# Designed miniproteins, single chains, continued (3), part 39

Each design is a single chain, and the fold is of that chain. pLDDT is the mean over its residues in the fold that is shown.

## One batch from the design tools (miniprotein)

Design m9335
Fold by ESMFold2-Fast:
Structure m9335 (fold): chain A 70 residues (1-70)
Amino acid sequence: SPVEATRALVEAANSGDLEAMREAARRLAEALKGRVPPYGYDTLARTLASRVRPERREEVRELVREALSA
């Protein structure tokens, strides 16, 4: 579910587990495929990045944007 994937992404980002972050971002993108228009990808990525530690925000934003655009 998007809720579970979002929680996993936040926890992985806060712990610095890059592989878990990538997997969570992929699962989230898969769950949201066809439900979010492309012009909304940046806004969604920024919103999700705001929930993690400041030092991880840029990485989370990039991973989410890339996963949604794949």
Scores: mean pLDDT 80

Design m9336
Fold by ESMFold2-Fast:
Structure m9336 (fold): chain A 100 residues (1-100)
Amino acid sequence: SKEEIIEAMEELKELAYEYMEKEGEKVNVSELMELMLEHAKKHYPEIVPLVERLVSTMETLINSGILQSLGYDVNKEENEMSTEAAKELVDDLLKQAKES
């Protein structure tokens, strides 16, 4: 149901934030995305396609250089970005998914 999808998205956001806070000033985006996808696969298989789209979007934004052009501190080779930037991007992508 829509309510279950929203609840799953909120839980996924909380998981992502906890991971980012533990990592400190910078996060490995690949590890963050893997954590979110694995959690969705175990607990909310119905949102896996949405999480896969989020992962694909994140990889595209990082690899295209768009995030660097916008002033985000992103290291493509290590798949790292600032925790602040990662939180904003996760918030925006999950918000878009909830409204879809």
Scores: mean pLDDT 74

Design m9337
Fold by ESMFold2-Fast:
Structure m9337 (fold): chain A 83 residues (1-83)
Amino acid sequence: SDDERFMRIVEEASKAFIEAREKMLAAKSKEEIEKVLEELEKKVEEAKERLAELPESPLIEAARRSLEAALEQAKELAKKLAP
């Protein structure tokens, strides 16, 4: 169902953000942090594309906005962790 697909996309995106945060905190160089961000940006783009295939709704719009906000927070964390 569309609800099951939505939940799966949100869950996968949430896990990607948690994994990216842990990898950035464990990174030993700016290059490693930049690589983690690049991989995260790709996963966020894929999640947004999958959300676009679902029926338009306030929940889909909120999820899209949440993904964008979370990515900006991840970029700010990366900036603070980079030498």
Scores: mean pLDDT 86

Design m9338
Fold by ESMFold2-Fast:
Structure m9338 (fold): chain A 99 residues (1-99)
Amino acid sequence: AMEERIAELEKKIKELESKAKDYQNQLTQEMNDASRYIKEAKELEKLYKETGSEEVKQKMDEARRKANEEVSRAVDLINKLNTYQKEAEKLKAELEKLK
């Protein structure tokens, strides 16, 4: 029945919006971690230029690696968030056509 179809769409929309909110919270955390590692890498780059220390270079390279990994995770989360948001909007458009 039309009422059952409307109820199914509303349930799916709520589930997608809930998942999108979870991914948004995860994205905030990954962006904060990425920002911290980027800052650490920049500080270590400055120190390496001043000292020429191989140990400082190794720490800088590790901070850059961690920053790149967190940025990669953030990009994946943005893609997931966008996918869930687009699907929710598509289902909302379908719901409006049934009303």
Scores: mean pLDDT 88

Design m9339
Fold by ESMFold2-Fast:
Structure m9339 (fold): chain A 70 residues (1-70)
Amino acid sequence: ARSTLRVRVELDEEGRPVFVLEAEPGSIDVASAEAAARRLVAEAERLGASDEELAALRAFGEGLVEAARA
């Protein structure tokens, strides 16, 4: 099944942008989120992304999977 994930940008009390991940319980497929995260990192590597950029994308993918588990 296809999961639905939303990313919202809010301002904190100091006016700084904060990313908020929203997931719908029961409609999230963890396997699909994991596959999407792996694919993102693999494509970035093919395009010559730096080790630092790949590390940042891997962390983002872990957050996506964690949101899918919620």
Scores: mean pLDDT 64

Design m9340
Fold by ESMFold2-Fast:
Structure m9340 (fold): chain A 95 residues (1-95)
Amino acid sequence: LPEVDEDYAKLLLGKVASINGTRFGKFDEINELYKKYFGKELKLTKSQASSVSGSYASLLETLLKQMIDRLKVVNPELAKKLEEFVKEVEKILES
């Protein structure tokens, strides 16, 4: 998990960037949710998210799936927790 923490944070930035524009208000909810699930501050910045293009976000989604699959082999419990977190983030982004 430690070797994947930064990669997962980067993939989450891609997800957050996909909401661009009027949905920037969801940033704080996502950061709070991450802290609730993992006890760590994600510290997403609006400038970092806005620098990620829509086309780049789709690549990050592919990488996220691959990282979760790899984590399932090593730590299936943590992989499920991350999948649950990602689903909650998707719900926030849809609202």
Scores: mean pLDDT 62

Design m9341
Fold by ESMFold2-Fast:
Structure m9341 (fold): chain A 65 residues (1-65)
Amino acid sequence: MREVAVELMGIGMAVDASEVKIKFELKDGVLHIYVEAKTQEQLDKALELIKKLEKDTGLKIEVYK
């Protein structure tokens, strides 16, 4: 949906691409997010943004580290 696309773009802009890699896959109404981070601090920031996305959109989200 349009609102979800805007939120996903916001997450990408908020993390440093050199330190964090994020892949999004929507399958059967579940958003699968794959996160790879060089530091625990960047991973924690990405996870907080994903948690906010789940709360704001009501989407079912599965996170993989």
Scores: mean pLDDT 67

Design m9342
Fold by ESMFold2-Fast:
Structure m9342 (fold): chain A 78 residues (1-78)
Amino acid sequence: MMTTTDTGYTTGKIDGKPFSFEITLTRSEDGQVLSISLTGTVPEEHKEKMQQQADETLESIKKLLGVKGESTVTVKVE
């Protein structure tokens, strides 16, 4: 099984404060399975908001790439 991996950044604001984290995308050989890993630093109360932003980004990427299969997002923050 082969995969394609891409890395990028996402930035935004949570409660008026900026954030940034690294995004790693892994796609299956047929392009129908997508996995996203995020690493960054946010307060505990903002981890869920960070997850929401990740989910929205995943949805946008799936739409752009035509991904129809399983998708996962993993968030690792301090």
Scores: mean pLDDT 66

Design m9343
Fold by ESMFold2-Fast:
Structure m9343 (fold): chain A 90 residues (1-90)
Amino acid sequence: SEEEEKKKKVEEDIEEFKKLAKIKLENLKKYLSTLSKEEQEEAKKSAIEQLKEMVEHLKERAKKRYPEFYEEFAKELEKILEETIKEIEK
């Protein structure tokens, strides 16, 4: 059904963001190891801002593609974002 197809797409988009956030975090960790302490703080802020922008873009896309699942999608993405930010701010 159309609803089942939309639900599948929601799950795929959430999983894709989880993978992207993990890759972003791993790349950031490698990059931070090459930087001074002051440069590390700026790199962390930049990474957090990029992730926030990505989440907002994905939310706007979700409103158009599967508005019925928007709240569930947004909550899950924000949860992933918060956990990723927590790891960055260690």
Scores: mean pLDDT 87

Design m9344
Fold by ESMFold2-Fast:
Structure m9344 (fold): chain A 94 residues (1-94)
Amino acid sequence: SAAEAARVRARVEAAARRALAALDGDDFQTFERHLKEMLHLATTFLTRHDQLEARDELVALATEAARAARSDRQRAKELIERFLALFGEAVDRA
C-alpha cells in the first residue's frame, strides 16, 4: 500500500541519517548497525514486491559503503545517497 511504502521509506531515511551522523563522529560500529538496518528494511520491502534487481543493487551499494567508511568518508556518504535515490525510485514503482 502507499501508506506502507511511505512508512518504510521514512524508516530507511531515518536509519540513513543516523548512519551519516555516525560517520561524522567516526563511530564505525554505529554506522554499520544503521547501514544494516537500512539494508534489511529496504531489501525486505523490495523482495516482497519482486524488485530483485533493485534489491541486488542496494546490497552492492551497502557493501561498498561499508568498505569505504574508514578510508573514504565522502565516498561512503555518496554511496548512501545513491542507495536512498535507488530505493526511492523502486518504492515509487511498487
Scores: mean pLDDT 90

Design m9345
Fold by ESMFold2-Fast:
Structure m9345 (fold): chain A 66 residues (1-66)
Amino acid sequence: SAVFLRTLNDLLKAFDEAKPVEVICKLLKTLQKLDPDQVLLRTLPAQKQNAYRTLQSTFRDTCEKL
């Protein structure tokens, strides 16, 4: 989905630009709602999949508190 890919690119950019954690968590939550079973994620290049999974793991505990 173009929306999923755009949102993922927005997440990666937000992390690179050191945006507030609330912005990162909102984007992660949006991606989870768009692709809860990771069907769309698995169609993307491995680099994009790994970047997303790393950010999910890194921010999991922080985002659960928001």
Scores: mean pLDDT 85

Design m9346
Fold by ESMFold2-Fast:
Structure m9346 (fold): chain A 61 residues (1-61)
Amino acid sequence: MAEEVKKRLEEAGIDAEVKQEGDTITVTVRLPNGHTVTITSKDPEKAVELAERVAAAARAA
């Protein structure tokens, strides 16, 4: 799952570190403005959605 999450984020142009610990996915998104956001979820789809939303908000300037 972590591999799929990372691949999907890379395809969306998002720089992120993805870790899987048991049933939990942790995504640390690096934003173009220099901020980082850490997202933790047991649902890989939710982790991707939140990461994409955060990255989109940062890019919208």
Scores: mean pLDDT 77

Design m9347
Fold by ESMFold2-Fast:
Structure m9347 (fold): chain A 105 residues (1-105)
Amino acid sequence: SSLIQQLQQLSEQISRMVNEAIRYSSRGDFSSMDDAFQSIVDLINAAAAQYPQLSDTFNEIRNLVEEMRRILKDPTIPELLKKFLAMALNSEMIVKIRQAIRQLE
């Protein structure tokens, strides 16, 4: 299915962009981090518009991305813990995309 292939590519693209946003955060470059997260959100919104049958799944993924942004900007969270929490949220996003793929198989 071309849709399954597109969702797999989207998952890989989001993961790459998330890793870059985390690297910006580690450098204290919150401006570039915010730009990267906005690009991720824009990509997810475009996918939700293209596949309205998966809108709920993409809304959940968007919420996970926004939570990751909040965690990375939170000065009360230790830097090591930020990395682990961001990785956990990224894993949850991958699970949500895989669940959507399974529904299409």
Scores: mean pLDDT 81

Design m9348
Fold by ESMFold2-Fast:
Structure m9348 (fold): chain A 100 residues (1-100)
Amino acid sequence: MMELAGLREVEVDGHRVLVATVYASPEGAEAFLKRALETGEIELTDGTTLKGKVAGAFFVGEVAPGIVAVAVTLVVDGDEAAYKAAREVGERIKKEADAL
């Protein structure tokens, strides 16, 4: 259904944010984005669930026929400043993806 393509920690202005990238069908991507925005929860392929404040969720693009990439920025243990930093990372990733 959904496959975790990568999990990265990114530092912005001294704040650490997680960026999760998943591969899914277009329908699966929409369901994943909706769930991430509504619950702040992301399921990994090993059955581990990441919880946190979802700061952004973006459709990156189609990487293969019927397979799309989705990026989610997530604050797992942050304050308001960490959430703001995660949101800024998400906006930058979206802008870079839209430019490709």
Scores: mean pLDDT 67

Design m9349
Fold by ESMFold2-Fast:
Structure m9349 (fold): chain A 72 residues (1-72)
Amino acid sequence: KEKEELLKKAREIFEEIRKNSGVDPEVAVKVAELGKELGKIIRELLPEEYQRLTAEDGSGPSLKTIEELAKK
């Protein structure tokens, strides 16, 4: 139940981020907030996968890592 709700929310946030790529400064702030919220959700749902993805990139979850998760 909780995982299902979090996955749905993560997908919605991910779509919003994709929609706002290539941005002006105002939209960039919104995208950063969305990315932070997505990171929290992914860390709760997939702690091992989150750590693995961020370790490879050397940073927090990027749009690329989120896209890979969405493909699955």
Scores: mean pLDDT 61

Design m9350
Fold by ESMFold2-Fast:
Structure m9350 (fold): chain A 115 residues (1-115)
Amino acid sequence: MAEGEQLGEQAARDVEEALRKSKTPEEAARQVAEIVLEYVKKSKSEENQVMLVEKVGEMLTKLAKDPKYREAAVLAMREIEKGLREAGASPAVIGEARKALEETEKAAREAERKA
């Protein structure tokens, strides 16, 4: 398994656990963003950082479809995108985070309209 794929899968699992264990959406968003930013720092290449953000974005988009986690998933993706911009991540990494945020917000809106 490529290092980026392994880190991305582990980050997605840690993100899901933190989001499910958090007491509030705001607590979940803070913990998830902290986890993701630490994994991005451990990634040695831009390609691995992009893959990590993509894997995390897929997990948060999936969770945004669940009414129980919808608010937390959207807030977490917003905090990740903001944290990456503030940390000076590359344009490619920030672009992937923005794409993931758009998909997460879209999934939340679609799921809410069907309820």
Scores: mean pLDDT 83

Design m9351
Fold by ESMFold2-Fast:
Structure m9351 (fold): chain A 74 residues (1-74)
Amino acid sequence: MALEKAEKALKQAEKAYQEVLNAKSKEEARGHLTVLRTAVAELRKLAEEDPSTEPLLRRAEELLKEAEKIVETL
């Protein structure tokens, strides 16, 4: 079910975001940022199939935006 997959992808995005916050170097943070981008891409695909997952996509996109700002400051 799309919603269940979206919940899983959002949890992956939240975990990757937390790893970016805890990263000790820009290189380490970039690795976690890649995981976050992958989760956002999956959520975009799921939102196309089931619009009810759109709020989860928006949350993950906000996390990605914040993570990119953090990586830039490292």
Scores: mean pLDDT 84

Design m9352
Fold by ESMFold2-Fast:
Structure m9352 (fold): chain A 78 residues (1-78)
Amino acid sequence: SAKDEEIRKEYIERLKELIAKKENLSLEEVNKLSDDEITDRLVQLVLEGKLSPEELEEILREIAEKYGVSLEELRSVI
């Protein structure tokens, strides 16, 4: 649905902002990354202890609240 696509886009944008902040990159540089590269950088940040699972869960909670969906529903669309 259109709402599911908006939720996915918001989630990806939040992940990009998080990578930009943690790696000291511009948003323009992060916007050039493929989905696979975004996933790889997030995994590296978690392994380096620079990104906690709690920070990822907080992003999910904020998006769930913004779109009025449950965390379970949100996890099913991303």
Scores: mean pLDDT 83

Design m9353
Fold by ESMFold2-Fast:
Structure m9353 (fold): chain A 75 residues (1-75)
Amino acid sequence: SEEDKKVLEEIEKLYDEAVEIARSETDPQRALEKIDELLKKARELVDKLTSPEAQRKGLAYIFGLEAIRVEVELR
């Protein structure tokens, strides 16, 4: 649906922001705090997805965000 497309675009923006934070934020603690906020927002957005295909794509972004979080945590 068009609603799912807009929600996925919002989730993708949060993912892209997390990638940039992980790359540019020199303080690992600040990076984690920012990524945790983005992850919380992304999870809320995934709950709004209605089609199985959109839900799978949204969950893939959540897995990506979790992977970024782990990478930063291990710094």
Scores: mean pLDDT 88

Design m9354
Fold by ESMFold2-Fast:
Structure m9354 (fold): chain A 101 residues (1-101)
Amino acid sequence: ELAQIQALVDALEADPVAEPFRNLPTLSQNNLPALIPNPMSLATIRAKIDAGEIKSLQELMDLINTMVGNVLVTNPADSPLVAQAAALAARADALVQEILA
């Protein structure tokens, strides 16, 4: 599964929808990651993969969903970041289906 985990993260990082999520503190429109109990970015996810902390696609998706959830709780529902987070989640789900096909 390591190759599948790496392929999914590589594809997400290459997608323009991922731009606000690549690095901390871009988790919210207000750059207030200290208000989020589990701050998360694609860079943090990549570091966890490199450290061997992510063992399955499900664990990877749980971290992506944590990142999306942080945006949803820190931004109003009509925020562009909320729409981008929803698009990122949909892209990740599509990539999981492609990798498992």
Scores: mean pLDDT 71

Design m9355
Fold by ESMFold2-Fast:
Structure m9355 (fold): chain A 58 residues (1-58)
Amino acid sequence: VSEEEALTLRFLLHGAGKELGVSREQVEQAFELAMKLMEEGASFTEALDAGLQFLLSQ
């Protein structure tokens, strides 16, 4: 995972979390989930989708 991908992912998930009214802690959990998936070989798009689905389920 590149630093640019990590920063973009964090930015997008924090933006979505604010719009959905979820806590900062839940946004950080979504980011950790997405980062773990990318480290395990998932694409950026797959990891972002997983993080967004996590936030939507809160």
Scores: mean pLDDT 83

Design m9356
Fold by ESMFold2-Fast:
Structure m9356 (fold): chain A 93 residues (1-93)
Amino acid sequence: DEEEKKRRREEEIKELEEEGRRLHEEYRAREEAGETLSREEVIELALRYKKGELKKKLLHEGVSPEEAEEEIRKREEELRKEVEEVVEEDEKA
């Protein structure tokens, strides 16, 4: 049981790391191509990345994938607000 749970968490973490890397590379490639991303598009990409980071952290702490997903859903409003604030600060810098 414990070995299986650990393996499942490690596999989820690896998938999330790959997804986060792909999101970062996609964003960079679009920026380098001279594409202007909308404010909403930037927020959605940043939120998706933030959710992935939080899920990885929870999995590392021993939370199950199902519990981590529920925690992220519960905190979605908070995460979106944090992302919006960061984007606002960047826009005003």
Scores: mean pLDDT 78

Design m9357
Fold by ESMFold2-Fast:
Structure m9357 (fold): chain A 84 residues (1-84)
Amino acid sequence: MLEEARKLIEEAKKALENGDIVKAHQLAMKAFDVILKLLTPEERERLVERVGKIIRDGMKNKDYEKATKELIALLEEEVERLEA
């Protein structure tokens, strides 16, 4: 499960490096779904709120690259926390 999330995050980073923001976002959202299954209900609510803010800010500012970068960073931080 964590290994699957980590792989999806790495693939999202590569897509972002190649300028494929849509693919990077899709891969990051897949990693998010995997991570949610590993969390308690309370931890899920907190992560959903944080992800939702990033998505809303990206839509409002039309800066989808920045939003996707922040999403990937947040998910990588959560995977690192769960591995500790």
Scores: mean pLDDT 84

Design m9358
Fold by ESMFold2-Fast:
Structure m9358 (fold): chain A 69 residues (1-69)
Amino acid sequence: MEELEKVQKEILALLAQATPAQRAQMSAVYRRLASAMAPELEAATDPEELLKLELRFLQELLAEMKKIL
């Protein structure tokens, strides 16, 4: 989906410009958000619901990454 690609591109752009220390902070945020969403991802069997969960996860990750920069 176009929104998913757009968010992924923004995340990659922030990661590319981040220092090693900032990337470590971003990895910590990723782990925390992934742990919080894991039960919902395990429960989802519908591909459309999985895409919605992935988009929400990446949007939350992007917002937190922007706070680190």
Scores: mean pLDDT 81

Design m9359
Fold by ESMFold2-Fast:
Structure m9359 (fold): chain A 86 residues (1-86)
Amino acid sequence: DVVLSEEERKKKIVEKLKENAEELREETKRLLERGEITEEEAELALRLLDFIKNSNDEEVIELLERLQTTETLEEARALLEEVEKE
């Protein structure tokens, strides 16, 4: 069943994001130091990784699905801020 396969894939993605959260943080900091990303992009990425680390898999999946509907960094930041407030 394609639906069950998709759910399993989403859970595996979240698990990998949680396992690699610290490495992704360090990479985000390196990209910022190199000037490859803006401070606003770096802050959003670090906040997203912090949410992923501290949230259950279902909350992370919901956030990632909602982020797919955002077209700008400002919209993504506003969405993350709302989710962090619970």
Scores: mean pLDDT 75

Design m9360
Fold by ESMFold2-Fast:
Structure m9360 (fold): chain A 99 residues (1-99)
Amino acid sequence: EEKKKQFEELSNKISRLISKLNDYLAAKDREGAIKTLDEIISLLEEMRKLGVVPKELLDEAINTVKEMKKAVEAGDFDKAKEYLLKFSEILAKIQSEYQ
């Protein structure tokens, strides 16, 4: 199914960005973290357009990433890491729901 391939490609891109984000958060690189978070938000919005994942679950994921971005902008990297853990749990649910 074409939508399944698009979902898998978006999911893989998000996973790669999460790895990159972890490195930026560990380094306290605010600029790198913000850029990566904006890329993740864009990919989640693309995933939302596919219509294969419940809107409520994607809205929760997007809002969690936006809260993480606010924490990074405030220089609160510990709070940003807490939101990253929450986002990872939501992403795991999204991946399970599509399977």
Scores: mean pLDDT 87

Design m9361
Fold by ESMFold2-Fast:
Structure m9361 (fold): chain A 76 residues (1-76)
Amino acid sequence: SMEKREEEIIKRFDEIMSRPFITEDDLKEFEKLLAEIKALAKEHDLSQKLLNVAQSIASALSDMELFKELQAKIEK
């Protein structure tokens, strides 16, 4: 069911967020989770809880991309 799929996505997100730091593998998992959320949104209206998860993932990915850009400029 769509509800069960939403719960699986939220659980995986919570497991990553419970870790002391986010790794490159965790960022790849976030990208996969966001893609799964986008796929669900085409077939079903998403719960507010899942929308909040999507926002948190998008924010984390944007922040890490910015940090990588800044790091590249500093290494000159």
Scores: mean pLDDT 77

Design m9362
Fold by ESMFold2-Fast:
Structure m9362 (fold): chain A 80 residues (1-80)
Amino acid sequence: MDEAIKKQLERAKELEEKKDYVGAAHAYLLAAIMYTSQRDYKSAAEYYEKAAEAYKQAGDDLLAKSAENFAKIYEEKAKE
């Protein structure tokens, strides 16, 4: 799992450098989902936030808002 997450994060950074913000957002979403499966809610919240930022840069306000909502949910779970 950790290796798969690392590859998604490396992919997200490459896509951001290429200004493929939709692709970067998808890679961050996959990493966030993998962190939720490990019950690492703090890291999940962090990468949902990065996905939201990437969607905002892509101009997709609906997906950005959805990712922000997931980030808030997992940020609260991380405090429990």
Scores: mean pLDDT 85

Design m9363
Fold by ESMFold2-Fast:
Structure m9363 (fold): chain A 97 residues (1-97)
Amino acid sequence: SAEAEALRQEALARVQAVIDDLRAGRISLDEAIEKIKAILEEFGKATKDVELLEELAREAGGAAMDALDAMGASEEERFAFVNRFSAAFDELLAKAA
């Protein structure tokens, strides 16, 4: 719907702002993960659409990984991010079902 698409675009803009803060060194990786989790949870509750939530989470995760790569994050830091983000996303999907 047009309403769901507007919510998705707003959520993506909020995720991008978190990633911009991470890239600028204004927030830690831990803070970035928590902020993205909160955005995804709010979006999931607002839309009640698990497929849209999954799509947004994939875009958010990809954008965060690209930012970590651009920042020169270590393989260990990238692995830790993937594991923590995947666990957080699985928790959100379990709550949405």
Scores: mean pLDDT 82

Design m9364
Fold by ESMFold2-Fast:
Structure m9364 (fold): chain A 95 residues (1-95)
Amino acid sequence: MTLEELREHAREMADVARQAAESFRKDAENFKKQGKTESAKLYEEAARLYEDAARVFQEAANSTDLDEAIRLIDEGVRLMEKAQELYEKAKELSK
């Protein structure tokens, strides 16, 4: 993959992460309205991780160094993996 292709991929990943963050924040608000405070808290934390991932992917998209872009994409993926773990935990509590 060229640096430009990697930067384009990072832009796409940033958009996906941003959309995920918005969705999780909406779900968190709905859980709060239902009095499911623990589920709401986990969804809010997952949303923050997706927002952090979006920022890191945006940094990768603006990188002028191939190795830096790769490292930032790896970091963003790890943040999304952490968000997914919180989502799985929240699903078990959302009764």
Scores: mean pLDDT 86

Design m9365
Fold by ESMFold2-Fast:
Structure m9365 (fold): chain A 88 residues (1-88)
Amino acid sequence: MPLKKEEIDALKAKLAPVLEEVQALADELSDEPEAVRDQRVLEKLAELMLKAGIISEEEAELLRAGDVEGALKLLAERLGISEELLAA
């Protein structure tokens, strides 16, 4: 079944501090080469989302490997939503 509104609201509340932390790191790394910055941002995102209980270790491993598409597909399938809706 698709997520209920209350479950989506809870997920958004957990994501808000994670997104702010990741944005702060991306801004800090603005002078780094793009590949290094992107890798560090994905590693931090995976760590924070795993700590918050939003993603599984399998999804976190895909993010650390730079497979954002694979991680989003697994997350969307587990949450019962479209990957397009999750990315929007």
Scores: mean pLDDT 71

Design m9366
Fold by ESMFold2-Fast:
Structure m9366 (fold): chain A 84 residues (1-84)
Amino acid sequence: VKLSEEDLLNNAERLKTLAEPKKKISLEEAYEIIRKVAEEKPLSEEEKEVLSIAAEVASGVKVSGEEAAEAMREGLKSTADGEK
């Protein structure tokens, strides 16, 4: 999925906000995670943990970092197609 820098930044801010109640990360760290997910790059264990925490906060269900990354990829694809 190819996203604009604006779309990446907006998704990074959302990730930071979702993770913040359990894990405080910088906007730069969130941006890097979103970029790697969009480009289907391998994530570090720390990056997977952030995605897992954000998914748990959003859904109320604990998921693996891989599952959270896959859900994020689908969300980014929808954003690129003009959906939320």
Scores: mean pLDDT 74

Design m9367
Fold by ESMFold2-Fast:
Structure m9367 (fold): chain A 77 residues (1-77)
Amino acid sequence: SMEELKKMAEYALELAKKLAEEKYGAKLKSYEVKIEGDEVIVEAEFDNGVKVKVILTKDYLKVEIEHEGKKEVYEIE
């Protein structure tokens, strides 16, 4: 439902913030939310140039962290 997708987007954004703050000491600068069917995509930019992309569905979570041209990818099912 739309309500579930909204909660997923909120969770994805909070996850992106926690990861960037804990690993890089970064503060949120801007973010964008995209909904593609049952998939929620949050793209967040941080004040030190860290970028976090979270892709969340009911069955999996994918996180991409980009900083200074280096990209790390994590996938959890």
Scores: mean pLDDT 83

Design m9368
Fold by ESMFold2-Fast:
Structure m9368 (fold): chain A 73 residues (1-73)
Amino acid sequence: MILLFIGTDASPEVRAFAEELARRLGVPLHELDSSVSDEELREIVEQVFREVFGAEKVVLRRTPHPQVYLAET
């Protein structure tokens, strides 16, 4: 399964990138509070993915834009 996340304070250019990536992957784009650090955001995404989807292992891949994350099992 793939989930795509973007920080709420992302620039219009970064948001356009994330929306196009979501469209090409066929997945919804989720917004996360960008006031959290990149490390905290990563931990939250991994924890939610583990708890909600029962994933034993979650791979969080960073995109070229630091506010856009792709999580997969």
Scores: mean pLDDT 69

